# Designed miniproteins, single chains, part 100

Each design is a single chain, and the fold is of that chain. pLDDT is the mean over its residues in the fold that is shown.

## One batch from the design tools (miniprotein)

Design m3711
Fold by ESMFold2-Fast:
Structure m3711 (fold): chain A 98 residues (1-98)
Amino acid sequence: MLEDEIRLSLVYMRIGIAKILLEQGKVEEAVEELERAVRLLEELLPTASPESLPGLLAAAEEVARLAKEVLEKDPENEEAREVLERAEALAERIRERL
């Protein structure tokens, strides 16, 4: 649906913003954007068409990668760990549908 395509675009925009925030050292704001991205992906997955699954998988894997980068510098960041666990679980669910 067009609505889902717009939401996936918003996910990629939030991922882009998180990357910029991490480069600026704004870790807390970056993790907040990654959490919002994961939330949107979790909302999109139940009704996602087979054609959209590769895009959702790529987004989930990118969120997981960025959360891991945060945890490499701050292993005690519980919010980043939660985002990582949710993104990895989401990626596994998407792969099962592929």
Scores: mean pLDDT 85

Design m3712
Fold by ESMFold2-Fast:
Structure m3712 (fold): chain A 58 residues (1-58)
Amino acid sequence: DDEKKKLDYLKKSADRLRKSADDADDNAKRSTPDMAKVLRDSRDGLTKKAEELEKKAK
């Protein structure tokens, strides 16, 4: 069923984005304040995209 395949893909894509956001947050904790701001902005963007995919997978 194409619908089931789409939902599985969206869930996996959201999981990957959340992992990337976590990696960015971890890097921000180990960076200078200026770089940390850039990395946290990236984290927030990735988290937002993951949330959008999770909503579609409902």
Scores: mean pLDDT 81

Design m3713
Fold by ESMFold2-Fast:
Structure m3713 (fold): chain A 66 residues (1-66)
Amino acid sequence: SEEIIKKAKELKEEALKSTDPGKIADIIEELEEWLKKTKDEEARKELAKYIHELHKHLTEVSLALE
């Protein structure tokens, strides 16, 4: 679904601008739930890419907050 991809992209951009690991983790969890419920192959591929990018960002943010 184009709508799911658009919303996921907006959430990804919000998370990438955040330095709050809790907010980033919450957005990742939301995208993972959408991935579980989505049957559209292109939406699943984009969601998986965004989740991967956000995990990298979460790791970097978490290390910076030491």
Scores: mean pLDDT 83

Design m3714
Fold by ESMFold2-Fast:
Structure m3714 (fold): chain A 55 residues (1-55)
Amino acid sequence: SDRLREEIRRLQAELLRLSRELADLERRGAPQDEIDRVRARLAQLLDRINDLRLS
């Protein structure tokens, strides 16, 4: 379905943004709690994408 494909594409774009943010935070030695927060958001997005694909 078009709606499902568009939602997955949108989530993938957000995933890429957060992945770049995580890489930047790690590279500059940001506080661990900030890094952990972004990692948790990435894990949540991956889970959402996986659930949508398995539906």
Scores: mean pLDDT 86

Design m3715
Fold by ESMFold2-Fast:
Structure m3715 (fold): chain A 71 residues (1-71)
Amino acid sequence: MSSLEELASLPKEEKEDEIKKLTEGLSKLTPKAKEVEEYLKKGLEALEKGDLKKAEEYFDKAQKILDEAMK
């Protein structure tokens, strides 16, 4: 949760770079990496629109997939 919140506070360009690095590492471990990337991108789009609730929902979905993939 805290690391995802920190990601949400970064500048747009830095957020995209962090997502890319995260999903590149994950893609070697799990086919779910693409789903995580998609939800993180949707979360960023919602955050850019000022929709904090939707951003939180997308980041939460990404986190749940990460937790499942790392089990």
Scores: mean pLDDT 71

Design m3716
Fold by ESMFold2-Fast:
Structure m3716 (fold): chain A 60 residues (1-60)
Amino acid sequence: HMSEIEKLRKKLIEAIEKANEYFKKYQETGDPEDKALAEKYFDEAVKLYQELRKLEIEKS
């Protein structure tokens, strides 16, 4: 139960970090690939956050 939440939190942090990294690259290069990757990781982070929230609500 708790360890799965911790795993999701670690994935969330990693996704945020990757999103920031690719967004910085996009700012430097203007490469639409970097923008797409930044948005992909941002979407993943949002999904992970929502899954964490939803899982807790469902288990409550």
Scores: mean pLDDT 80

Design m3717
Fold by ESMFold2-Fast:
Structure m3717 (fold): chain A 96 residues (1-96)
Amino acid sequence: VEETLKKMIELVDKLIKDVRELKEQNAPAEEIIRLVDEYTALMLILATISGLEEVGKLIEEYHKKAVEAIRNGDYDTALKILEEFKKELEKLLEEV
């Protein structure tokens, strides 16, 4: 569980960095959404393999919110959502 949560936190950190870089390059929203979808799929596989059903639900909820913000052109809100998700994972890691 601890190793899975640490790996997810690393993936979210990389996703936040990559989204910021794509935003600065004026990448299309669809390209940024594809990146978010890819990272979400990886995290969901990790949650499923590790039996973390509640973490899986959390991943799906944050994915939905982040994608909606990106579609609306609100990249600052999308980044805040990803930062909040990271904090939630860090909180869960402290409870293990």
Scores: mean pLDDT 84

Design m3718
Fold by ESMFold2-Fast:
Structure m3718 (fold): chain A 81 residues (1-81)
Amino acid sequence: SRGEEILEEAQRIAAEVQKLVAENLDLLDEELLELLRELSELTREIREAVERGDYERAEEALERLREKAEELKKLIEEKLK
């Protein structure tokens, strides 16, 4: 249950990021691609931590995922100005 909730939230954040990127493909540059790679790695870390039953690490990585997703959203918003 806890692991499922963590994974569901991570996937929800990843889907939101993918939607933003798909809607703003013209804004893709090295900086955005680097953030996307970091988000991908964090999603993998969350999954691996959940598979090990390390929910504390999974929740910490989920918080980092939220922070990086917000950073990406702000960067896209800034580029749209």
Scores: mean pLDDT 85

Design m3719
Fold by ESMFold2-Fast:
Structure m3719 (fold): chain A 58 residues (1-58)
Amino acid sequence: LPLTPRELEVLRLLAEGKSYAEIGRELGLSTSTVRRIVRRALEKLGVRSVEELVAVVL
């Protein structure tokens, strides 16, 4: 996968059902930073939704 280690961390937590706010607390990031990381991962994999992104990674 053409994802950075940080992008993979965020996506694994999303796959576990965590919210952006929960991921931010766990990783020491703001909710806006988590949302930006998710957007970059979507762009890199050419998918349009978080659901598609999780399905591709899993």
Scores: mean pLDDT 78

Design m3720
Fold by ESMFold2-Fast:
Structure m3720 (fold): chain A 69 residues (1-69)
Amino acid sequence: DELAARILEALHTYGPLTARELAELLGVSQATVSRTLRRLEAEGLVERDEATGRYSLSAKGLARLQALR
C-alpha cells in the first residue's frame, strides 16, 4: 500500500505527527490519512499519543518500512 508506506516513511523522517500534519506533507485529505492511520494502529505499526493526537512509528512499523524498501 503506497499511502501506508509513505506514512511510515514520514513518521520515521519527521517524528511524531498528527493526521493533519501527515495530510499536509503527503498532499492527501486528512480523512484518507486518518483511515490509513487507524488501520496501521490496529496492526501495531504506529502508536497514537491520546493527549496530543500524534502518531509515532513502532518497532514493528520500522521493520515493515525497511522491508518495503
Scores: mean pLDDT 84

Design m3721
Fold by ESMFold2-Fast:
Structure m3721 (fold): chain A 92 residues (1-92)
Amino acid sequence: MEETIKKLIALADVEDVRFEVLKRHELTPEQEALLDRFMDEVLKIYLDESKTKEEKIAEIRRLGDELAARSTPEQAAVIREAVDLVIERIEK
């Protein structure tokens, strides 16, 4: 498949997760900015052709844990939900 199509599918999956989080929660600007940073890093992992599905899941969980540890409890809750939704999407 064309690299452009693969990249668009990955972007759509990442944006679907972001939309789902935004739909479920009224986010503060700080929570939205944190979600945006997390989703940007997830997209890079998602597009890494050198990684297996299992390796991508492990890296996303590690990234989520690192961001949550540096965040307020409310920000950490948003990141944890985004991690779960992204992993669910990758496991399909």
Scores: mean pLDDT 77

Design m3722
Fold by ESMFold2-Fast:
Structure m3722 (fold): chain A 81 residues (1-81)
Amino acid sequence: SAAAREALRAEAERLLAQADEALSAGDNKTAGDYYRQAGEKYAEAGDHARARNAYLMAAWLYRSAGDLASAEEARAKAEAA
């Protein structure tokens, strides 16, 4: 339903706010986890472009944190979105 999609987008936006707090603290790994989760919520909502952008940000943050495996997984999710 439209209400269910709106709720998923609202959850994604809250996750992005948590990612911004983690970034401000210098915690790129935690920020990457929040961007990945936001991407999952956008994908569930059918917002493919926002999902792709969130996954790409997660991939960049994981790489910056030295977590190459999580970075590759996030990049693959972005390509599939």
Scores: mean pLDDT 90

Design m3723
Fold by ESMFold2-Fast:
Structure m3723 (fold): chain A 67 residues (1-67)
Amino acid sequence: EPSAEEVARHSALNRRVNELIADYAAGRLTREEVRERVRAAAAELGLDMSDEQLELLVQSIEDQAAR
């Protein structure tokens, strides 16, 4: 099971992801800008994210913004 600190870091990333969904849906950010902000947020939170994981998360943000 992940530690409480790991759960807190993932929770913080999820909050930033929700903000990015809203910004992308409003047309304030491009897909590339979303990718860079997700990468920066993960790095700031100490989360090692692969390019594949990053792309899946960006795609999820795009899909959620389209609904």
Scores: mean pLDDT 78

Design m3724
Fold by ESMFold2-Fast:
Structure m3724 (fold): chain A 62 residues (1-62)
Amino acid sequence: MSEEFWKEVEAGVLYIKAAVLREIARRLLKTAKTPSEIQKANELMEEADRLEAEADRLVAEA
């Protein structure tokens, strides 16, 4: 019970973090004026993809 519960909680937190990073990246891309800002938005999207993949792994293990 406890192990499965904590994996689901951790996955939930990672999904929320990924969603927040995607929203920040989306807003940055809408207002980006420099190559550096575009690169930062792309880095946030890549980090969100990594967090989502980790969350999917935890859900599969639960």
Scores: mean pLDDT 82

Design m3725
Fold by ESMFold2-Fast:
Structure m3725 (fold): chain A 93 residues (1-93)
Amino acid sequence: SEEFKARAREIIERGRREAERLIAAGDDEGARRVLEAMFTELLELARREQAPEEVILAIAEVKARFQALLDDPAVSIREALEATVRELEEIIE
């Protein structure tokens, strides 16, 4: 629904801005927690608004990839953020 898309974009933009602010301040752990909270809020929104099951699964898959990127010491939190936001924006469009 258009309402779901608008609210999802707001959640993603808020999470991105707050995470970028924390990364700029050197708080990578804070940025990680903000992004984990963003995924929780997105999945709760998707379930409440009865988004298609494929959309819910796609968001969950992006969350799993995000966690895998964070477990890789060669990947910065900024790189994980940029990849994650790009995938979420593509799903929500």
Scores: mean pLDDT 87

Design m3726
Fold by ESMFold2-Fast:
Structure m3726 (fold): chain A 58 residues (1-58)
Amino acid sequence: GNLTDAARKQAELILANSDNEEAKKLAQKSLEYARKGDEQKATDAVVKAILVELEAKK
């Protein structure tokens, strides 16, 4: 689905650009869920990764 593809793309961007280990782990979990077709869990994991990234930049 489109949401799974969007979550995958966002997770890959976090893995490429983030220095935060927690955000990277959440992004990696999002990719695992996306590969399994779990759209909800993939989206939830990438949203958490984004929130961790935003907190780290404060």
Scores: mean pLDDT 80

Design m3727
Fold by ESMFold2-Fast:
Structure m3727 (fold): chain A 96 residues (1-96)
Amino acid sequence: VERKFASLYAAAGILLTGAEIAASLGDREAAIADVEAAVELLEEIAKLAEKLSKEDVAAALKLARRVIELAREVGAPEELIKRGEEVAKKLEEVYK
């Protein structure tokens, strides 16, 4: 579980960085594509949430919130933002 989490978390972080760079360059389409890919990885992390340490859940939750913030900033589709919010909600419930 830890190795799978580490890989998913690292990949999602790389995608968030890519989305931030694309957004800074005005490439909204590329930014949204990277956000969507990051949300997909975060959804996989959410499926593992009950098996993760509190520290790993907290890290994933922080990353999910950053992805949601960027999604809103670049005007991502409402459905994609809602998917991100569902991940954050699941992680918050597990962290409690």
Scores: mean pLDDT 88

Design m3728
Fold by ESMFold2-Fast:
Structure m3728 (fold): chain A 56 residues (1-56)
Amino acid sequence: EEDFLKALEDYLKKLEETFGPVREAARKAITDPEEQAVFDEIEKRERESLKKLLEE
């Protein structure tokens, strides 16, 4: 059980290390602050969904 959750968490962290800079570049490419806020909200919800999967 914990071994599976650990492996999943490590996998997700590795994905973030790989794609984090790509997401940051995409966010900075958005010139409209309202669209940037929507992008930030989508990213936040993605992270929250992954955290819930690990916690509950």
Scores: mean pLDDT 73

Design m3729
Fold by ESMFold2-Fast:
Structure m3729 (fold): chain A 81 residues (1-81)
Amino acid sequence: SLVERAEALLEEADRLLKEAEEALKKGDYDRAIELAKEAKRLALEAARLFEEAGDREGLLRAIGLVLRAIGIEFEAELKKK
């Protein structure tokens, strides 16, 4: 189903965000940016699928991961030198 596909994308996005946060803490800014961008892409795909399915809770979860990914990407870009 659309919801099952979206949930799988959210699980992958969440995993990538945790890796991105670890990379950020280690000072691996390029890796953090790469992981955050991929997580954002997957979370946006999940958001679209949840919206099509009418799953409001899923959509809000997906938007939350998108915002988290944007935050990590911005922090990494600012610290990259």
Scores: mean pLDDT 90

Design m3730
Fold by ESMFold2-Fast:
Structure m3730 (fold): chain A 120 residues (1-120)
Amino acid sequence: SKEEILERLREILAEIQKIIEEAEKIAKEMKDEEMIKIAEEMRKKAEEVSKKIEELLAKNKLKEALQLVSDFISWLIEKLRKMLEIAKKRGDEKSAAELEKLIKRAEELKKETEKLLEEA
């Protein structure tokens, strides 16, 4: 149902927020200026996308909201991969492992979002 899709979308959005918060913590812990800048870009884009999603949902444009979320997750994965390359270059195996987990979580959320888009 549309109501079940909306509930799943809200869960996906909450998990995206957690991924960004964890990426921000990794960047701050590493004290890497490039990592911090990437995390700031993630936060800014998330705020812009969040506002657009709320506007679309208020207008009952569920399919457009799901497409925007899918596109945002793809962008987020690319940013997380860049952070992972920095962590690996620095030899920070702990931060690299955490970033690999965040990438896998984001990839799973993208698959779930794409499935919801097909069901909508």
Scores: mean pLDDT 90

Design m3731
Fold by ESMFold2-Fast:
Structure m3731 (fold): chain A 71 residues (1-71)
Amino acid sequence: MGSSELETYIQKGKEYIKKGDEAEAKGDLEKAKEYYLKAIFYYGKALGLDPTNEEAKAGAGEAAARLNALS
């Protein structure tokens, strides 16, 4: 169970970073912030399943850095 769920959360995190970057490029900073928060949420779910997952840690850090840059 855990491996497919973990991969799903990581993929959702990546999708939301991409959506956030797209919204930021369009000047929709409110939407970009919303997407980066969703990315953090899904990477957080992945880390809940595997706290040592380097991809989820990196993704969460990227999303947090993007969100901070917009604040």
Scores: mean pLDDT 85

Design m3732
Fold by ESMFold2-Fast:
Structure m3732 (fold): chain A 92 residues (1-92)
Amino acid sequence: SAEEYLKKAEELLEKAKEALKEGKKEEAEKYLLEAMKYILKALESVKDKEYQLKAIGLILRAIGHLLDGKLEEALRDLEEAIEVVKEGLKKE
């Protein structure tokens, strides 16, 4: 379910936070990319176009931050994307 995908994404973002605190940038990046994959899977269940576009915009921002090595900013973008997807799932 979409809720199970979001829970997995949240668990991966917590692991990314721990890796960042330890200076393990490569490990943090892997967790951020895997979390993004689960957010995209949950997004397939969002029917509201405004929430779809808002979540996509946050994911694109996270990709930009990842390419710039801004892992803490990418993490925040993905946390915001999860909240947008959660709200979008309520709009049936």
Scores: mean pLDDT 88

Design m3733
Fold by ESMFold2-Fast:
Structure m3733 (fold): chain A 71 residues (1-71)
Amino acid sequence: SADELVAKGQAAHRAGKYDEAAEYFRKALEIDPDNLKAHGLLAASYMHAGKGDEAKEPLNRAAQLAEQRAA
C-alpha cells in the first residue's frame, strides 16, 4: 500500500539513505498521486540528498494539496 511505502521511505530517511527514501516516496505516489505526506517527504529527501532543484516540484505539489484540503 502507499502507507507502507511511506513508512519504508521514512525508515530509509531516518537512516540517512535519502536516495532510497526518495525511491519509496515515488513508489507511494504511483499508487496515491495526491498523497500530501509523500510529496512533502519526497521534497525533504531530495533536499537532504543535495537535489534542491528536484525538491521544488514535490514541494509545490504538497503546497497545492494542502490548500485544496484547507478550502
Scores: mean pLDDT 83

Design m3734
Fold by ESMFold2-Fast:
Structure m3734 (fold): chain A 56 residues (1-56)
Amino acid sequence: MEEELKELIKEAIRKQAKETGSPYTDEEIEELAEAILEEAKEDGSLEALKKALLEL
């Protein structure tokens, strides 16, 4: 499940970057996805994160 969430976050970041024309490297996307996951785990907001990704 964590791997699935991480992939969804990475895809969301890629789509956002494409739409805004912001250049993100694969490494930056990986680090951002990991940071978002870590914060959601600390906040206990993994379920909220999943819902947000599904609504986008």
Scores: mean pLDDT 75

Design m3735
Fold by ESMFold2-Fast:
Structure m3735 (fold): chain A 66 residues (1-66)
Amino acid sequence: SMLDEIAKKISEETGLSYETALQVAKLVLEDPNITPRQIGEKTGLSVAAAGLAKKAALEKLKELLS
């Protein structure tokens, strides 16, 4: 699924667990403009970790939608 593809990309790029990566993937799929701070508030990630996870998610989402 698209969600699984995005979660795998996040996990590979950031070293986050698949479960955490899946949470970030869901958040970005629902709102691609979500900020790293908002992701951190919802997942417990630091803003820096959330920013890297969002970047990985958006790269994969753009690939899947192009």
Scores: mean pLDDT 87

Design m3736
Fold by ESMFold2-Fast:
Structure m3736 (fold): chain A 68 residues (1-68)
Amino acid sequence: MDASKEALELVRKAIKEGKLEEAAAALETAISLSPNSAETWKLLAEVYEKLGKKEEAEEYLKKAKEIE
């Protein structure tokens, strides 16, 4: 669906532009709407790693693995 793909594209653009907090917020919203998306959890982990929040990133990556 366009909405989900648009949200992930906006997240990738925000990451590329260094807007990591905005990317994290958008991904958290996407997870609230669709918690079964392993792709979204992986992107959230990547964003938190770039923010230096390694513990949160590891938790999100683990969640993605549980869904896959």
Scores: mean pLDDT 77

Design m3737
Fold by ESMFold2-Fast:
Order: structure tokens, then sequence, then C-alpha cells
Structure m3737 (fold): chain A 68 residues (1-68)
């Protein structure tokens, strides 16, 4: 679906931001991707990578919890 394709595009942007060390932008893209596709694997991976670097990021933890 268009929403799933858009979610994947947003998740890819999140991954790119994460590669640049821009965790704030990465989190926002992952959040938007999950709003369109709550099971988007790439967006969930971006959140996990943020938490590996920032384990106290409450927003990322909450988004992962909500994606079960």
Amino acid sequence: SASREKAEELAMHGGAALAEGDYETALEYAKKALEMDPKNKLALEVLRRILEVKPDNEEAKKLLEESK
C-alpha cells in the first residue's frame, strides 16, 4: 500500500540520519514511519540502534513497547 511504501521511505531517512549521528532526526523519522506502519522492521531497527547509543531515551523505549 502507499502508506507502507511511505513508511519504508521515512524509515530509510531515519537510518540515514542515524548513520550521521543525528539521533533526534532519526527518532522523528522512525516515529513517523511507525505511525503509517506500526510493524515496519526498519523503523523498529532504527529505534533499537538509538537505544544502543542512548539507552535512557524514553521516547524510543515507549515506541518500541507500543509496537508489540
Scores: mean pLDDT 85

Design m3738
Fold by ESMFold2-Fast:
Formats: sequence, structure tokens, C-alpha cells
Structure m3738 (fold): chain A 123 residues (1-123)
Amino acid sequence: NEKLALAQYREGLLYLLQGKLDKAEELFKEAIELSKDNKLRAQAYYNLGLIYYSKGELDKAIEYFEKAIELDPNFAQAWYNLGLVYYQQGKYEEAAEAFEKALELDPSFTAAKENLKKVKDLL
């Protein structure tokens, strides 16, 4: 199961890089169903969040980023992208909180630091 889950996840990454979002989505969902590894499942949910964000389906993107964070609370990149979705919705307080959490988890996260400054200027 875990070897197949990892193979499906890796194949999903290749399709995501090619912009083949529907195929990437199916592979990430299959990896989640096959895996018992919370880190692999968190990474697959995170990539589903990226796919839905790129499609403009912001509420689904939030749901998937939140699933990634539930499985891996130290996933700084998932917190950062959650902040980007809130920013796009005009939810600047929630965006700032998410960027602050990403920066708390990774103080070297330059993109989170820069976007946090931009959001605070809008409050």
C-alpha cells in the first residue's frame, strides 16, 4: 500500500508540473486513500489545495489546506498558501494570522514575511 501510495503521489506531482490538473487531482486522491502516512497524506491534501486555488475554487482550496494542517500542523507551506487564499478573498486579518503561523514555523520563510508586511499595511 505505502509503495503504491508514494508512486501515485509522485506521478501526481509530475502531472501537476505539466498543468494536467484533473489527472494530478485523481492521483493525489488515490495516494490519500492508499496511504496511512500522515505526512504523505498532508502533502497530497496540500497539492489538492494548490489545484483548487489555481482553478479559483477558493473554498475547496481552504478545505484541503486545512486538511493538510490537521495531519501536519508544522506544515509552514500549507499555512502560507492558506494565507494567500484568505488574502485573495479580502480576509486580511485571517491572511495575516496564517502568514504569522507560517513564519513562526519557519522564520526564514521570506515569502510569508513579505506578504505579512503587505497585509498589515492593508489593516
Scores: mean pLDDT 91

Design m3739
Fold by ESMFold2-Fast:
Structure m3739 (fold): chain A 71 residues (1-71)
Amino acid sequence: AKEKAKELEEQTDKLWDEMRREGTEMAILAGEAFKKDPKEGEQLIKEMRDYLAAGMARMAELQKEREKLEK
């Protein structure tokens, strides 16, 4: 239905905004951590990559759901 397609679009847009914002903050924190402890910085970069990978997987799922609703 049209309402569900709009809901999925809004969820996708919100997820993009959250990923961009959180990903940017995580990158800044990782950079700051590298100045004090490279090991801590590496851990934060790994967490950032895991977060972004999970977000992209969820986004692909939402896109697939939208495609099913389009016909």
Scores: mean pLDDT 80

Design m3740
Fold by ESMFold2-Fast:
Structure m3740 (fold): chain A 102 residues (1-102)
Amino acid sequence: SLTTPSSVSGKVGDTVTIPGVASADVNGKVNWYKQAPGKPKELLFYNASTAAPGVDSRFSASGSGTNYTLTISDLKKEDEALYTLKSLEGEKVSASTLLTVV
């Protein structure tokens, strides 16, 4: 299974971190996605830390084994979205966090 916080909040200009935990080693085979209201899922990172083309440099991702993190620096109101961590190994499970910006 995968677990992320159900919700995280931050202020404009702050740095926020979304932690993800897997119940077993997923060998870095995880993707991070962003889904803004009314939009399809957008790939942010694959293989735990590799940025997809066009991803803003304010976003970064890291992790290995069972622990993965997505970090957003210089937080903007437009970053309000559902962020999803998806495992590409085994059962291909996912977990999502709603980010709110105040």
Scores: mean pLDDT 86

Design m3741
Fold by ESMFold2-Fast:
Structure m3741 (fold): chain A 68 residues (1-68)
Amino acid sequence: SMEELQKEIEELKEELIEAAKKGDNERTKELSKRLEEVLKKIYDEEETEKILNEVQDEAVRAYIESQL
């Protein structure tokens, strides 16, 4: 269902941010690919790209803060 897919998106975002904080590049790439696949099932290409960019920005900020 749509609600189940939205929950999966939120869980993938959280896992991606946690992996980014740990500097786990392999895990971050894996989660990013999974997130993109789920987003493409729900949203248009443009909206998918926008959401992915927002998550990537958050991941970068989380990583930088964890390294300070």
Scores: mean pLDDT 85

Design m3742
Fold by ESMFold2-Fast:
Structure m3742 (fold): chain A 66 residues (1-66)
Amino acid sequence: MGEVVAEGLPPSSATAIALRGIGEGGRARVENGERIRVVVEGLSPEEALALAEMGEEGGGRAEVRL
């Protein structure tokens, strides 16, 4: 299953990615620290790539694991 890790996002963008991941049947976690980090697991490869694109469009960095 696909996993996405996105960092460097504003809180609104991080929340949007987490909510979309949950809506697609995944599990999402938002970590608040010096950097906001979102981890979404249990996605299809297509959904993981879509969420990574959202992370990049939000001005962050995203990594996909398939």
Scores: mean pLDDT 78

Design m3743
Fold by ESMFold2-Fast:
Structure m3743 (fold): chain A 57 residues (1-57)
Amino acid sequence: MTREEAERALAEAEKAAAKSDDPRIHGLVAQMREAFKAGDYETALRNAEAALLAAES
């Protein structure tokens, strides 16, 4: 997992969260940001994907 891949997924998840008032999506984005900040790009991507899936449901 590269930093660039995680950064791209993070940006897409943040866009999706901005269009939603669902606290679950906002919670996933918060976990995503925390993992990215810690350098855990695998966990960041996983949470970004979960947020995107929740936004599409």
Scores: mean pLDDT 80

Design m3744
Fold by ESMFold2-Fast:
Structure m3744 (fold): chain A 72 residues (1-72)
Amino acid sequence: MKARELVEKAREALEQGKYEEAIKLAREAVRLGKDDPEVVAEALAIMAEAYARLGKLEEARRLYEEALKTAE
């Protein structure tokens, strides 16, 4: 599925230190994967990690909380 592919690409970008690209790809995954809670939760977690790496700790915390709620 396209949403899952975006999650995989976002994770690759995160591992390469391309944090803005990881956030962009993960946002697209959330938008396309609305009917798949696992995809949405994973994408939100990737965004949270990228924001944390950029020093945006408040944004990261909110995204981690949203990922947890989505995975429930």
Scores: mean pLDDT 83

Design m3745
Fold by ESMFold2-Fast:
Formats: sequence, structure tokens, C-alpha cells
Structure m3745 (fold): chain A 55 residues (1-55)
Amino acid sequence: LSPDTVARIRELEEEIVRLEREYRDMVARGAPQSEIMRVVDEILRRQRELDDLRD
């Protein structure tokens, strides 16, 4: 893998972990469905990009 690809994979992994933590916090505190769905969409988008970079 190129250094650029490795750096991007690391960024996506860190971002996904952050968003998953945010999602759990939002669910625990009863955040609005619209806000929860926004975070879910962001997680899915980054997971798709990560899958593309790994394969």
C-alpha cells in the first residue's frame, strides 16, 4: 500500500471509531432521530470508502 493510502485508511478508521462513540452517546441520551440518522449515514459512507481502499 502507498503511504497515502495507509494514512487515509487510518483516518477513516479513527473517524469511524469517533462516530460510533458519538452514536452510542446520542442513543443513550435520547438525541433526535434526525441527528442519529445523520451520524449513521456518516458511518456508512466512511465504511464504504474504507472497504474500497482495502479491496
Scores: mean pLDDT 83

Design m3746
Fold by ESMFold2-Fast:
Structure m3746 (fold): chain A 69 residues (1-69)
Amino acid sequence: LGELLARLLELAVELAILREELEKDPDDEEVRERLERVEEELERVAREYDELVERLEKEGTLGEAIRTE
């Protein structure tokens, strides 16, 4: 669980940075391609995280496995 959460945080930060760079240069194809790749990865990891959280909640162990804001 911690590994998925750490990956989500990394991807969220990278996404924010890439969006800021793209706003400075909207036609930067390299930044746009990286943004799309990070968005796809974020969606994939978020789905895995949601599935794991749902399983832990069903088992009553969610509060022991992860704490988030």
Scores: mean pLDDT 74

Design m3747
Fold by ESMFold2-Fast:
Parts: sequence; structure tokens; C-alpha cells
Structure m3747 (fold): chain A 72 residues (1-72)
Amino acid sequence: SVAELVEKAKEALEKGDRRKFAVLATAAALVASLESKEVAELILEAMRAADKGDYETALEKLEEAAEKARET
């Protein structure tokens, strides 16, 4: 599910595995784009924050995306 992909992306980022995070976040965003524009946008915001080195914001956005994905 999208929520599972987002949680795995969050775990990868928390562990400092930036490559695994990028792969999982990209997969989550692609699947989310078919089901929920809001969830896809949150994942893309997290990816942009991580790219800038703002991991705190990236983790916050991933947590919000996971929560919204479970509501859908």
C-alpha cells in the first residue's frame, strides 16, 4: 500500500539511507498519484525537503503522507 511505502521511506531516511529513501519515496509518489493527489504532493514535498538537506521537514511530511494514505 502507499502507507507501507511511505513508512519504509521514512525508516530509510531515519537510518540515513538516502538512496533507499529516494527509491521508496518515488515509488510511493507514483502509486499515490493514481489514488490521492494530496498524498502524492506531501511525498513530493518530503522529497524536495530531503534534497535540500532539511530532513526534519522531510520526516514531518512523510508522517503526514502516511496518515493521509491510511484515511484514503
Scores: mean pLDDT 83

